# Designs tried in a protein design run: designed miniproteins, single chains, continued (5). Part 2

Each design is a single chain, and the fold is of that chain. pLDDT is the mean over its residues in the fold that is shown.

## One batch from the design tools (miniprotein)

Design m16035
Fold by ESMFold2-Fast:
Structure m16035 (fold): chain A 63 residues (1-63)
Amino acid sequence: MERAERVEKSAQLALKIVDELQLEGNTDIETIKQKVRDALAKEGFSEEEINSAEKTVELTLAS
């Protein structure tokens, strides 16, 4: 998988996890960010890709 494709896929997976956690009633940003990091690490994404996805989650939840 190309780097750009991996970054986009990590963001898509992160947003999917955010949606699932919010449907479960979890609205704590710190918990959501931690769950996203754990899931992306399990899928084999790099720390840089995980950090990019975490920033996307933070921006989504900040508004």
Scores: mean pLDDT 77

Design m16036
Fold by ESMFold2-Fast:
Structure m16036 (fold): chain A 57 residues (1-57)
Amino acid sequence: GHEELVARLVAAGFSREQAEIAAEAAGRSTDPAAIERAMVEAGVPREVARRAAELVA
């Protein structure tokens, strides 16, 4: 679920804000490229978004 994914991302070194954005993007799509794009659109740096998308897909 969303909360568990946020907790896992925070444990992996992402900020809570980055983790919440990633979890929300993952809820909308299972495609890593789409998740990365959504995170970048939300203001997350491309490098961080790519790492998060790889982890949540």
Scores: mean pLDDT 84

Design m16037
Fold by ESMFold2-Fast:
Structure m16037 (fold): chain A 115 residues (1-115)
Amino acid sequence: DLGDRLAEEARRLAAEPRTREQAEEAIRRLREAGAPPEAIEAVRLLLEEAGRYDAAYAAAQAILEGLENGDPALGYSIAVNVVGLTAEELGGEALALAGQASTLLVAARAELEAA
Protein backbone atom coordinates (compact mmCIF):
# COMPACT_ATOMS: atom_id res chain seq x y z
CA ASP A 1 0.00 0.00 0.00
CA LEU A 2 1.06 3.65 -0.08
CA GLY A 3 2.23 3.61 3.55
CA ASP A 4 4.53 0.63 2.88
CA ARG A 5 6.01 2.37 -0.19
CA LEU A 6 6.62 5.62 1.75
CA ALA A 7 8.30 3.67 4.58
CA GLU A 8 10.50 1.76 2.10
CA GLU A 9 11.59 5.01 0.38
CA ALA A 10 12.33 6.56 3.80
CA ARG A 11 14.48 3.52 4.72
CA ARG A 12 16.39 3.78 1.42
CA LEU A 13 17.10 7.50 1.90
CA ALA A 14 18.21 7.03 5.54
CA ALA A 15 20.37 3.92 4.86
CA GLU A 16 23.65 5.78 4.20
CA PRO A 17 25.68 7.30 7.06
CA ARG A 18 25.88 11.09 6.71
CA THR A 19 28.13 13.75 8.20
CA ARG A 20 26.97 16.89 10.02
CA GLU A 21 28.36 18.91 7.09
CA GLN A 22 26.20 16.98 4.59
CA ALA A 23 23.09 17.58 6.74
CA GLU A 24 23.94 21.30 7.12
CA GLU A 25 24.36 21.57 3.32
CA ALA A 26 20.95 19.90 2.85
CA ILE A 27 19.33 22.53 5.13
CA ARG A 28 21.05 25.29 3.11
CA ARG A 29 19.61 23.77 -0.09
CA LEU A 30 16.13 23.69 1.51
CA ARG A 31 16.37 27.42 2.24
CA GLU A 32 17.54 28.15 -1.33
CA ALA A 33 14.66 26.04 -2.73
CA GLY A 34 12.14 28.15 -0.79
CA ALA A 35 11.01 25.42 1.59
CA PRO A 36 8.61 26.74 4.27
CA PRO A 37 10.09 27.61 7.70
CA GLU A 38 8.27 24.65 9.33
CA ALA A 39 10.08 22.18 7.03
CA ILE A 40 13.46 23.84 7.69
CA GLU A 41 12.86 23.79 11.48
CA ALA A 42 11.87 20.07 11.34
CA VAL A 43 15.20 19.18 9.68
CA ARG A 44 17.09 21.49 12.10
CA LEU A 45 15.57 19.66 15.10
CA LEU A 46 16.75 16.30 13.70
CA LEU A 47 20.25 17.68 13.02
CA GLU A 48 21.04 20.06 15.90
CA GLU A 49 18.84 18.84 18.78
CA ALA A 50 18.46 15.07 18.13
CA GLY A 51 21.95 14.69 16.56
CA ARG A 52 20.61 12.43 13.78
CA TYR A 53 22.55 13.48 10.69
CA ASP A 54 21.32 10.58 8.50
CA ALA A 55 17.67 11.34 9.33
CA ALA A 56 18.15 15.10 8.83
CA TYR A 57 19.78 14.55 5.41
CA ALA A 58 17.16 11.97 4.34
CA ALA A 59 14.24 14.21 5.35
CA ALA A 60 15.79 17.23 3.58
CA GLN A 61 16.48 15.16 0.44
CA ALA A 62 12.87 13.90 0.38
CA ILE A 63 11.55 17.48 0.67
CA LEU A 64 13.94 18.76 -2.03
CA GLU A 65 13.01 15.96 -4.46
CA GLY A 66 9.32 16.67 -3.84
CA LEU A 67 9.82 20.37 -4.61
CA GLU A 68 11.92 19.62 -7.74
CA ASN A 69 9.37 17.09 -9.09
CA GLY A 70 6.33 19.31 -8.44
CA ASP A 71 5.01 16.96 -5.72
CA PRO A 72 5.98 18.62 -2.41
CA ALA A 73 3.18 16.77 -0.54
CA LEU A 74 4.88 13.45 -1.40
CA GLY A 75 8.22 14.88 -0.23
CA TYR A 76 6.75 15.89 3.15
CA SER A 77 5.04 12.47 3.49
CA ILE A 78 8.34 10.64 2.91
CA ALA A 79 10.09 13.02 5.36
CA VAL A 80 7.43 12.21 8.01
CA ASN A 81 8.23 8.50 7.49
CA VAL A 82 11.97 9.23 7.94
CA VAL A 83 11.12 10.90 11.28
CA GLY A 84 8.92 7.91 12.26
CA LEU A 85 11.68 5.38 11.56
CA THR A 86 14.17 7.51 13.52
CA ALA A 87 11.71 7.84 16.44
CA GLU A 88 11.65 4.02 16.81
CA GLU A 89 15.37 4.23 17.77
CA LEU A 90 14.98 7.17 20.17
CA GLY A 91 13.91 7.74 23.77
CA GLY A 92 13.36 10.63 26.14
CA GLU A 93 13.97 14.15 24.83
CA ALA A 94 15.14 12.93 21.39
CA LEU A 95 11.82 11.09 20.87
CA ALA A 96 9.92 14.27 21.81
CA LEU A 97 12.00 16.23 19.26
CA ALA A 98 11.15 13.66 16.57
CA GLY A 99 7.45 14.17 17.41
CA GLN A 100 7.87 17.95 17.07
CA ALA A 101 9.65 17.51 13.70
CA SER A 102 6.76 15.35 12.44
CA THR A 103 4.22 18.00 13.54
CA LEU A 104 6.17 20.72 11.69
CA LEU A 105 6.33 18.64 8.47
CA VAL A 106 2.55 18.04 8.60
CA ALA A 107 2.06 21.81 9.10
CA ALA A 108 4.35 22.56 6.11
CA ARG A 109 2.24 20.27 3.90
CA ALA A 110 -1.01 21.92 5.08
CA GLU A 111 0.42 25.43 4.49
CA LEU A 112 1.46 24.45 0.95
CA GLU A 113 -2.07 23.15 0.16
CA ALA A 114 -3.59 26.39 1.51
CA ALA A 115 -1.39 28.53 -0.76
Scores: mean pLDDT 80

Design m16038
Fold by ESMFold2-Fast:
Structure m16038 (fold): chain A 58 residues (1-58)
Amino acid sequence: DDLVQALTDGLRDLQDQLNTLQTQLSTATGDEKTKLQAQIDAVQGQIDTLQDRLASAR
């Protein structure tokens, strides 16, 4: 119950963060683009982990 809610809230926050980073990446160049890509990769990894945990918890 609490775990499912926490995972759902975490996923929503990470998805919002991912959308913001992707928007910034679309206009970024050089070093900024590289840094944003690394952050996007990290957030995508966290989303995958939380989705797996949520699927298991249901």
Scores: mean pLDDT 82

Design m16039
Fold by ESMFold2-Fast:
Formats: C-alpha cells, sequence, structure tokens
Structure m16039 (fold): chain A 100 residues (1-100)
C-alpha cells in the first residue's frame, strides 16, 4: 500500500536527516552550496531510491545543470520520472504519487 511505503521512506529520511544537515551546514559555511546539494542528493538517491553511486552522481549533476539553466517544474518532474524504473518499488510508488 502507498501509505505503508510512505511510512517506511519517512523512517529512513528521519534517520538520515541529521547526516544531511551536518554535511549541508559544513559546506554552506564554506560557501559551497552546489557541493552540499551533490553530497546530500547522491546519498539520498543511493540510500532511499536504491540507485548505484555512478547513476546517483550522474542524476544529481543533471539536476544541478537543469536548475542552473532555470528549468521549469514540469522539466524537473519529467527528469524524476526518468529515474523511476531504477528506484526500489516502495520509492517508485512515492515518486509516482508526487508526479501525479
Amino acid sequence: ALEEARAKVKAKLDELSEKYTEKVEKLEAEGKYEEALRLAGVEYLQTVAGLEREKAEETVERLLEMIKKGASEEEVKEFLREILPDAAPEVQLLIEARLA
């Protein structure tokens, strides 16, 4: 069920939130916002979405390039749909619900 999948992902995000916050704060203090997003995004995609490191890194770099070019919400949603088949089944359901 979608509700059960959401609860499971929320538990993982709650566990990882402190690690992401510490990494973001450290890089933000150094003025390295893009590096903070790369590290947090790669770890999110590996630990929550279940992507391989190389694909996670490529995905984050593509997302950052889209943001820098002023990508629309629709373009970002289409890009997220591209990673859907590679995500764990519970994460696929959550991504699909957010894209609806």
Scores: mean pLDDT 62

Design m16040
Fold by ESMFold2-Fast:
Structure m16040 (fold): chain A 65 residues (1-65)
Amino acid sequence: SLEEKIEEAMERAKELAKGAAKAAFGEEDVEVEVRLEGDEIVVEATTPAGKAVGRAPASSFGVEL
């Protein structure tokens, strides 16, 4: 159940990052990396126009670590 919750949290973070990058940079190709660093979910969204990086506690997505 914990692994499933982590996977769901990372998928939500990835979709939020794609939306944020599209809103910030327009309709560009977006490359999204999502990783877990300790108790934080880190998301990097890269487009030809720029890069957006977000970091949030996993607990913000309903995951207790």
Scores: mean pLDDT 74

Design m16041
Fold by ESMFold2-Fast:
Structure m16041 (fold): chain A 61 residues (1-61)
Amino acid sequence: MSPEQRYLERIDEARRRARTLDEASAEFTRIYREMLREGVPQEVLDRVLQHIARVLQELQA
């Protein structure tokens, strides 16, 4: 399983568990910080951030 797929799944899981937009944003920030700490390649980081942005837009709609 790719690192990218694992992180995307974690974001989707956090979205389902979050009760508020603030809670979702906090969990996404935590995942993003973990990716930076683990040295995830920029291409993977960019794709995961794009997915986070999409999820946040859906939660606001």
Scores: mean pLDDT 81

Design m16042
Fold by ESMFold2-Fast:
Structure m16042 (fold): chain A 89 residues (1-89)
Amino acid sequence: DVAARYAEALERVAREAERRGLPEVAREAREAAERLRAGADTGAVLSELAERIRALLDPETAREVLELVGRELIRATSAAADAAQEATR
């Protein structure tokens, strides 16, 4: 389930954001994870999250956080692809 893997990835982003002293980013990431688990449109949820991160942070910090989000989502997608490939062979 890609949505569940993305939600878990966003929870990891939230934990890392808290470690970096960005509690508002952590809150937004957790809300996005909950929306994904509730069956909301993935593209819309991720676009809204990116917009909120840009609104909350200075441009340089926003880029660093969005890069972290991107890395965690790519990692979740790769894990889902690996699981699908294992199920078919």
Scores: mean pLDDT 80

Design m16043
Fold by ESMFold2-Fast:
Structure m16043 (fold): chain A 95 residues (1-95)
Amino acid sequence: MRVRVYLEFVDDGSWRSANRLVLEGRFGERSDEPITRLRVTVELETPEGRRQVVEVDIELPPIYLDTKSESIDWEKLEEALERGIEEGLRRLREL
């Protein structure tokens, strides 16, 4: 399974400028195959339609899908997402 999470916000009150954060992970290709890495992609869209992209790869402790309940360890995923968002935004601001 591919999961994408987008964070869009308005800069300087303009709806024409947005930063996007994209989270991509592989979930449940096999029940015995853990998620060990998270990729956070941060995209800046300018009013002119230009895109700047920063990718942050974060190592995770193995996250297994519970094949009986099909549940994900959301707490570990949330912590990794928060770290990826903070790092991606930091790098994007330094561009």
Scores: mean pLDDT 54

Design m16044
Fold by ESMFold2-Fast:
Structure m16044 (fold): chain A 92 residues (1-92)
Amino acid sequence: SMRHRALEEAIAILEDAKSLVTDPSIQAKLDQLIAEARRLLEIPNPSKEDVLRLLERSIETLMEALRQTTNKADILRLIGAILRLIGLIEDL
């Protein structure tokens, strides 16, 4: 389903973004979001609301990471991740 694809893509985006984050509290938030996405994937028909909420929380967490990031290459990768997550919301 489109929602399952969005969750699979969100997991990949969040796992990649986690590699750019040095703050343990943000890493923990990303781990929680990845775990929640994996739980939603186990549901045959996850609600649009639950998927949307996960994607919105993911964007908020990556924006928090972006505010702490000083390396230009990592900033661009985090911006790319945020834009990809926004695209997943638009396709829901």
Scores: mean pLDDT 90

Design m16045
Fold by ESMFold2-Fast:
Structure m16045 (fold): chain A 92 residues (1-92)
Amino acid sequence: SFEKIKKLVEESNKRLEEAGIDAKYSVEVRNGMIVVRIQYKDKLTILVLGKDEELVKELKEKYPDATIETYESEEELINDIEATTEYLLESA
């Protein structure tokens, strides 16, 4: 659910801020798809939950240097968000 991912994003932001890491997560709904953005310094990663080829194309055109990943399952998206947060915490 959007609420579950929003809570994870908020908890991840708190952990990163408390650790002094220059990273910020955000989550929104676009065209009915959940979109998570992870900004770490000058690198942007965009995670999309769902199958919307037009949205992915728009994101690639708007953010040509961003890494864009698509997910068919909420569980896989959540696992990757958690893994990214752990990686950033260990790399700081």
Scores: mean pLDDT 85

Design m16046
Fold by ESMFold2-Fast:
Structure m16046 (fold): chain A 102 residues (1-102)
Amino acid sequence: MREEEIEEAIKRLEARAEEERASPTVLAPEEVAEAKRKAAGIIREGLEALKEGKISAEEFRIGVAAMVLRVFRDVELARRILNADEEELIKLVEELIKELEE
């Protein structure tokens, strides 16, 4: 397994998320809800592109993990996504989209 690559990706994505958190700007609940809805739309489009073979599973994993860390602050989910095989990745993402409810 490429554990070193996964850990480096997590570190970079966490650093980016932490920069956003350190910002003095606090998002209103409505802005958070809109960000989640937008994220769900982007993830759904990416999943369709993955199923059509337009993007790689690796590219999709990184994109979804980055979004999960920025919007949801869920490092465990991001790590699961980066470590998932293609079948598990699709299931995790479909569950995430359903939970977010566009």
Scores: mean pLDDT 71

Design m16047
Fold by ESMFold2-Fast:
Structure m16047 (fold): chain A 62 residues (1-62)
Amino acid sequence: MDEKLDIIQRVALQEVMRRGAAATAEGVIAAATKALGVDELSPEEREFARRALARALAALAA
């Protein structure tokens, strides 16, 4: 089952839940890379991670 984007979204939410407004795109990308067990994220996956972080931060009212 290809749920890489779901994992990236969950990681972004977890980063915001742990760090609040201090959550960073680099932190989300690093955590998602580790969670997926890959060496690197594709450019599209990195863009998705940044958007997921931005949405989570907006919901937090950062």
Scores: mean pLDDT 78

Design m16048
Fold by ESMFold2-Fast:
Structure m16048 (fold): chain A 80 residues (1-80)
Amino acid sequence: KKKLAEEASRLLNKALEAYEQGDIETALRLLKEALELALQSGSKQVIKQVIEAAREIIPEEKSEDPDAILKALDEKIAEL
């Protein structure tokens, strides 16, 4: 619940830091973990924040569906 949402936000921040440093693989992996935890938490706010960050890194993904974003993250990780 709240603990899962806090952990998701923490992973999101680490993913954004990795992205800023050019470590795209780490950023994508951390975003996937953050989204999975955000979904388990039920926090719509945190879910939206993670989806927004994922779409910024994967601009070709236009979906707002968390399941579609998870698939896009998996595809990008597999391409690395």
Scores: mean pLDDT 80

Design m16049
Fold by ESMFold2-Fast:
Structure m16049 (fold): chain A 73 residues (1-73)
Amino acid sequence: ADERIREARERLAKEVKRVESLGNEEAIKKVEEIVEEGTERMKKYLEEGDREGAVKALEETVKRVEKLAKETE
């Protein structure tokens, strides 16, 4: 598998768990929304054959969850 995809998926899973561990229901709901939006963007890029665009969409999703985790504390 592509190393960047593997690293991004691992980071996403860690950041999602971080937000979940904070016990903030609104933040958890926001994480679900961010992941859903990011997944839809990845799917569109993959449907167009743009694997690089899909990877960047995943990386952007990770950054959005990281930001939310930092803001929620």
Scores: mean pLDDT 79

Design m16050
Fold by ESMFold2-Fast:
Structure m16050 (fold): chain A 75 residues (1-75)
Amino acid sequence: MMTLEEAVEFARTASFEELMARIDEFRQLSESQRSVVLNVIASTRKYSPEQMRELGEALEVSEGTIENAVRAIEG
């Protein structure tokens, strides 16, 4: 089972495809922890707004959380 700490570290280093391949492990985290993971992904600035929306939807976080993450990477 992936811990929050492992999820955060993986999110910082992984490609979009690697994140999506392990999405079911992220879904084992609480909604608040999944929101933290999405914000960490956004903070790396490695992903497009479209990829951030796909990740947020796949992580089943709120639309508000997705919108905030997208806004953070757009500046």
Scores: mean pLDDT 82

Design m16051
Fold by ESMFold2-Fast:
Structure m16051 (fold): chain A 65 residues (1-65)
Amino acid sequence: MEIKKVYEEMVKKMDEAIEAGATPEQLDKLYREMKEKIYEAEKKHAEKLGLPSLADNIKKRIDMI
């Protein structure tokens, strides 16, 4: 649930950056930072739960973007 909020905020930030005149290169940087942050948080959560199958779900969600 917390991670979904972070994801929504990142998408909103990208939208605002586009309106502010951000370049495709700047958007690519933001996108990469977002993916890395979400992946790291999810990976730590999966390790805590002891569920390696969660990593597969994370990869699918990130790939859908």
Scores: mean pLDDT 70

Design m16052
Fold by ESMFold2-Fast:
Structure m16052 (fold): chain A 99 residues (1-99)
Amino acid sequence: MEADVEEIRELLAQLGESFDMEGFKKSLAAAEKETAASGPSTMTAEEAAARLLEAAAAGPEAEAAAIDEVKAKATGTQQLEALVRVTLRRLREVLAERE
């Protein structure tokens, strides 16, 4: 996750944007606290990221259903890691388009 966040920061810098590291650290601390209070997860961060990307391609209704499923099955830390992976993939696509 840390290496993915560093890559997001580098990609955003190429777009002239800044990454909020303080906000990310705060979100990570909140996610870790939620995970410590949560029961066992039935979904990995990788599965959650794949589900969110697949649903986004299918449309807004599918994306909303996927978000609800991820929230029900993944811990806060796994949800954050999935969002980092989705963001990284989308940033790579934007830069590949060179627009």
Scores: mean pLDDT 75

Design m16053
Fold by ESMFold2-Fast:
Structure m16053 (fold): chain A 94 residues (1-94)
Amino acid sequence: LLERARELLEEARRLLESDSARALELLREAIELAEEAGPEARAEALVEAARIVAEGLLKKAREEAPSEEFLKEVEEKLKEELEEVEKYAEELRE
């Protein structure tokens, strides 16, 4: 995984609780940047992005009920990320 993509993922993790829209943008940028490095780097970025989102949702659920807007953005991002991970996993199958 490219250093820049990792930095974006870490920044997204910090921002997800306070600025979910910006965090999701950073996750997207990290995935797109990792894609330039190849399918393995892309898969690594997708897995890490999914973890960040899941952890953010868990924290939000503990502290306050998440807004409908936040949930919709997260659902859209997770759907895309999970689909890409599934495709990559199928390609690895012999």
Scores: mean pLDDT 69

Design m16054
Fold by ESMFold2-Fast:
Structure m16054 (fold): chain A 71 residues (1-71)
Amino acid sequence: MAQEELAELEAQFQRDLEGAQQVLAERQKQVQAGDPSRQPELDALIAEFQKQLAGAQALLEQKRAELEALL
């Protein structure tokens, strides 16, 4: 069902987002705690995660809009 598919996509997105945010937060904490050698790695990870997040979020929003149009 469309609602079930949307729920699965949301669950997958939330799992991926939580994992990515956990890694990102850990790297940010390390840089702020005084390991500046991690800064270039952190910047690269942020750029990648933002691109991935934007794409996944856009797809999810499109699926929600399609479902709402049917209601």
Scores: mean pLDDT 72

Design m16055
Fold by ESMFold2-Fast:
Structure m16055 (fold): chain A 82 residues (1-82)
Amino acid sequence: SGTLKKQRDFLLKKAENELKIIEMVDAGVPRDDIIKKMQELGVPEDTINTMLDQIERLREDPELLEQYVTQLKNTIDYLKSG
């Protein structure tokens, strides 16, 4: 149904946006610049702040961050292949 396709497309876009934010954080991009860049890509500010807060928490534990990134990449691959 159209609803299931829209939900899959939403989850894919969310995962891709989270991965982009992680890549910018790893590259040393300041928070305010990340927010501006993601807003230019059409991501709402509240969503960006929620993702950044989650990523900052994960950065306190490098093993958890690595697991999260691996899971995001696997999720993206799964959603693209369906």
Scores: mean pLDDT 84

Design m16056
Fold by ESMFold2-Fast:
Structure m16056 (fold): chain A 64 residues (1-64)
Amino acid sequence: KEEEIEKYRKLAEDHRSRAQNLGKEAVEAEKTDKEKAKTLVNQAASHYRKARDYELKAEELEKE
């Protein structure tokens, strides 16, 4: 149980970190390339969703 919770928390943090970096890149790209900025925003959103899913899995195991 604890091992699986830690695994999901680490995966959530890794995806969140990547999403934050992509979000920062999107802000900079918006100044020169709106299409690239949109792609980066979509990628960041995907990583935030994965982070959320892993956080929820860890929380479900914690309640168990």
Scores: mean pLDDT 82

Design m16057
Fold by ESMFold2-Fast:
Structure m16057 (fold): chain A 94 residues (1-94)
Amino acid sequence: SRDDITQQARTGVQQLIDISQQAVQQDPTNQVTQQQLRLGQQTQRYIDDGDYTSARTTLDQMIDISRNDPNDSVSDQSIMIVNVTRSIVDTLQS
């Protein structure tokens, strides 16, 4: 159901927030992981509001930031979760 798909999107975003929070706690000086945390939290708010277009945009920003990070601070796991969550959000946007 649409509710099940929405819960999958919420789960993906919560995983991204949890990973980013842990990364920030391990290195509080890393601006990339701090920005990923902020974008994850913003994406969660957009999903809760049913604003899937804005949620898609913040997920795209998370990908762009990871691609431009020369220190590879964003884990492969996080990149995978962002891509899966983007696909789920695309389904909700339709």
Scores: mean pLDDT 86

Design m16058
Fold by ESMFold2-Fast:
Structure m16058 (fold): chain A 76 residues (1-76)
Amino acid sequence: MPTLEVTGVRPEGDRAVLTVRLTGPNGSAELELVVPLKEAEGLRPGDVLRGDDAVDFLTTRLGVPREVAESLLRGL
């Protein structure tokens, strides 16, 4: 099962820089995104999401297009 791990949360004014790592049996990918501080609220380094929760996180909270999020998770 592919996993999404929050590896970093850095507050920067009204925004936060999120670092997330996607890991699966075929490899890994790292994403760094700047999001509104509210969207990063409650996220902690070490938080892990799996399957549909990882897709929803990428699309709903990080604004990644659904086709890109699904392709990344299928490729891992």
Scores: mean pLDDT 74

Design m16059
Fold by ESMFold2-Fast:
Structure m16059 (fold): chain A 96 residues (1-96)
Amino acid sequence: MEAARKEARAWAEKNKDEERLRVIATLEEVARAIAAGGPAITPEDIDALVARLRAAGMRQEDIDAVREALEENPDAPVAAVEAAVDLLVELEKARR
């Protein structure tokens, strides 16, 4: 995560791409939420987040991969996962 984020930020700053800078800012929020900790994700949170990705139009195979990753990381802070899902939803909307 850190190396990719630094590379993306350097590229965005060079090109003054505001959209790319917003994506980087969201990744920084996810990193802060992970560092801060907080309540762990629950099965109900996973179901709600998967429903949001489906509503955004993400493909079922990609949704299944996200669900599996979340189920394998039950100690993940819900705030960090929500920030990541918010980013994925915005990227799916931009793809359309």
Scores: mean pLDDT 70

Design m16060
Fold by ESMFold2-Fast:
Structure m16060 (fold): chain A 65 residues (1-65)
Amino acid sequence: MSKEVGVLIRAMAEMYEIGASLRIEKVDGKIKLISSKDTEKAREALEKAVKELQKLGIKAEGVLL
């Protein structure tokens, strides 16, 4: 729990610095991380968060709008 929340908080902070919003959805036991911006920095931050969640055994995907 604590590790998952830590990943999500870091992702939100990184998106804030980029000037993007992050939406977090839980669907069928999977976490979707949705960025409002499709920039290289947003892609990198989102991909990093998805990989960290997957390392914790959590099904996760990133979406760029």
Scores: mean pLDDT 81

Design m16061
Fold by ESMFold2-Fast:
Formats: C-alpha cells, sequence, structure tokens
Structure m16061 (fold): chain A 92 residues (1-92)
C-alpha cells in the first residue's frame, strides 16, 4: 500500500509535468534516465518480486525529487519515462 501510494503520487506529478512544459523536459530527462532508471531496473531484478514494487517506487520518488529540485520545468520525456515505468509496474 505504501509503495502503491508513492507510485500514484509519482504518476500524478508526471501527468502534471507533461501538461506544464512538454518541451522543457528534454535536458533533464537524459540525465535522470541515465542516472536513475537503469539503477531502478537493476534493483528490481536483484530483489524478490514482492519487494520489487517498493524498490521501484523509492527510486521513482528520487527521480521526481530531482526534477522538483531542478530550476527548470520538468521535462516531458522524464515524465513519460516515469509514467512508463509506473504503468509496467502496476501491470504486474
Amino acid sequence: SEAEKKLEEAKAIAEEALAADPEGVTRVVERAVAEMLPEAREAAETVKPEERREVTAELLEKVIDMVASDPRPANRRLAEGVRTVLELELEK
């Protein structure tokens, strides 16, 4: 439930970022995706299936926090990346 709550919150933030500034997403996405999403995938493959959702949620929360800390608007590609990971995780 805690992991689901974090994923739901991340999804809402991603949707808002996509609506706010789709173009502004570009630069932040490449950095965040390269630094955070590959690590999220590795962690998900390492932990037990039951814990994978929680680990993914924690890493997604860090990505969102990084975007929120950036002085520029959140990038659409980052929001799309976060949304894609969330959808894949929720589908399981």
Scores: mean pLDDT 53

Design m16062
Fold by ESMFold2-Fast:
Structure m16062 (fold): chain A 96 residues (1-96)
Amino acid sequence: SEVLKLIQKAGQYAGKGLQYLKQGDNDGAAKYFRKAADLLLQAAKLSNPDASKHLRKAADHLYKAADYAKKGDIDGALKHLGKAQDYVGKGIQALL
C-alpha cells in the first residue's frame, strides 16, 4: 500500500539519520530525521484515524530527535528515535 511505502521510506531516512549521528554529523542526522518525520505525516494523512494518531506521534518524536541531534545531545536524540520507532510499530498494527 502507499501508506506502507511511505513508512518504509521514513524508516530508511531515520536509519540514515542514525548513521550520521554515529559519525558525529549532527546536521546530517537532523536533516534525515526531519525527512523521516515529514514522510510519516504524509502516511498519517492517508491512514485510518487510529493509525494516523500513532504516526503523528512518531513524527513528533522524530522532529524532537532532529532538534536534540542538532544541539549535540546524542542521548536525547536516541531516546526520541526509540519512541518514534515504538509509535511506528503501533501505527502499523492499527493498519491491520
Scores: mean pLDDT 92

Design m16063
Fold by ESMFold2-Fast:
Structure m16063 (fold): chain A 86 residues (1-86)
Amino acid sequence: MAAERREVRELVFEAREALAKGDREKARALAEEAAPLARRVGDAASLVELAFIYRELGEEERAEELLEEARRLGGEEALEELKLRE
């Protein structure tokens, strides 16, 4: 749904901002809220961004799970396009 996809992307954006400011606890809370929504919506872009947030938080195993899910949804080509659009 467009509304759920927007909510996911807003949460991901806020999590990235919190991480950039050093607020790791806020970043983790926002990422934990966004992850199940991103999975439900099937937003590969948000799953990739959440994986990078979890990696920065030291949650490597969870990050890898999200990257695998994003690959299954959009394929490797979609992940490459995401890197270019940054």
Scores: mean pLDDT 77

Design m16064
Fold by ESMFold2-Fast:
Structure m16064 (fold): chain A 61 residues (1-61)
Amino acid sequence: DPIKLSEENRELGERLDAYLREHPDASVAELHAAFPELSREQAARWLRLERALREKAAELA
């Protein structure tokens, strides 16, 4: 994959993570509205992954 594209995806991921920290119970529709560049399915996948990572962090704490 092109390095530039990977960097853009990393920036998007950081913004998404920051949003979900402030809105941990955000719905798929709410996340998609905040990040219209993501499809509803992509928003759902990111939300599921973020929640899974938080559960792992809580387990280790």
Scores: mean pLDDT 72

Design m16065
Fold by ESMFold2-Fast:
Structure m16065 (fold): chain A 89 residues (1-89)
Amino acid sequence: IVKLMAEYAVELLKKLGVKEIEMGLSSGSELNKEFRELLLKLLEEEGIKVKLEVTETPRSTLPELDKEEEEKLKEEIEKTYKESLEKIE
């Protein structure tokens, strides 16, 4: 799911022709750390410059998603991102 979110964010920015972004990311969870690392790597590979501000947030207890919940969430995110990308075209 983290990889999918990062890849779709990069594709969205590429379609919009964005060359530099400023973003804030929560430091509060390991999932956010993984997302941040993947997103920054993918943006660097595409030559998009990032100004990153890491916001200290209250620790969020991420529930352990079972495989079925993760799959449903993945499908929902994929659908949402696909629809968003299509609207920009």
Scores: mean pLDDT 65

Design m16066
Fold by ESMFold2-Fast:
Structure m16066 (fold): chain A 91 residues (1-91)
Amino acid sequence: SMAEKLIREIREEAERLVRAARAGDGEAAREALGELLKAINAAGIKDPEAVARLIGLALRVLGAILDGDGEAAVEAARELEREAIEAIRKQ
């Protein structure tokens, strides 16, 4: 289904983000976050509360990347992935 394809793309981009963050590669992590957010946006999530949570998590990922905090970036990225997949499955 289209939802399964979008979930797969989100998982692949989240994995790239986690790898870049663990490597301390801030440039690659920012690029991967951009691709992850593009994939999440393509899913067309309509629940405004879910959208607000995803925005907050994306800002947490970006903040951790900019601070050079790889552990915080990985934790926030995994939570962003989980929340995005849950929102897609519920619509």
Scores: mean pLDDT 89

Design m16067
Fold by ESMFold2-Fast:
Order: structure tokens, then C-alpha cells, then sequence
Structure m16067 (fold): chain A 88 residues (1-88)
């Protein structure tokens, strides 16, 4: 299940991908919940954020924003784990 795998998947994200995602998302006014949802989505993705084109990065973050309420409703535990995993 996602709740049993999310910590392992998050641990496989590279420091570069996490920092680039956080910095870029914060530049667009994403809050902590938005960033946590983006990390959950990225962790389940076969793609690295740093390897995405600019257009793909914008689309990815747009999908996160458009589905914020659905992610918080369906994956609240995964989002909470990602928020605790996030470091400054």
C-alpha cells in the first residue's frame, strides 16, 4: 500500500530533486501541503524532477495544484509523512 511504501519511496528521491522541487514550487507560492503533495506524486513517478523539461515541470506542479483537495482527501497519511520528511 502507499502508506507502507511512501517512506521508502521518499528516501529514494535525490537531494538535488528535492531541493529543486522545493525552490521552484516556493517561487510559485506553493505552501507546505502543496510541496508535500508534489513530493508524494514525484516519489510514485518514474521521472526525476531535475530531468523534466521546464514545460513538464510547470505541468507537473499544475496537476498538483489542480488536485490538491483530492490528494488531501485520499492520501492524508502520505501527505503527513512527506511533510515530516521535508527538511529546511
Amino acid sequence: SESSLIEELLSKLTEEDVKRLEEYAKGFGFDEDDIAIALVALAFSPYKFSEMSEGMQVMFLGIVRSNREQFLEKFPKEVEIAKKWLKE
Scores: mean pLDDT 78

Design m16068
Fold by ESMFold2-Fast:
Structure m16068 (fold): chain A 63 residues (1-63)
Amino acid sequence: MNITLEEIEEITKKYGGFIVGRSENSAVIHVPKQNLDKLKEELEKKGAKVEQIGENLLYVSFE
C-alpha cells in the first residue's frame, strides 16, 4: 500500500519537522539536522522516495 501525504505529515511531526511545500505527489520537508537521517529512513521504509536537498530539507515523492 502506497504511503499517503497524511502518513508523511504524521511521521514528519514525530521527528520535529514540518512540510514547507507540497504538490499532488511530492512534499518538501524541513527537519532538524539530528533527525534528518532517521526521518529519511522511516519514509523510505514506508515506500516514499527521499532526497536530501539541503542541510535541513528533504524532497519526498510518492506514487
Scores: mean pLDDT 82

Design m16069
Fold by ESMFold2-Fast:
Structure m16069 (fold): chain A 60 residues (1-60)
Amino acid sequence: MSAEELAERFAEAAKNNDGELATETGQEAVKAGFSVEQVAAGGVRAREGDLKGAVEALSA
């Protein structure tokens, strides 16, 4: 799973107010080797509409 795919999925969840998709995406990201801190930062950025910032946070 790429940082770009995760950022897009978090943005989709935020756009649709889909807390279940957001939670599922976060769990899959951690299983894929992203840290909890990267996932939290990426999710916040994606929710704010900053997809570039979300990808950067997930890639740190």
Scores: mean pLDDT 81

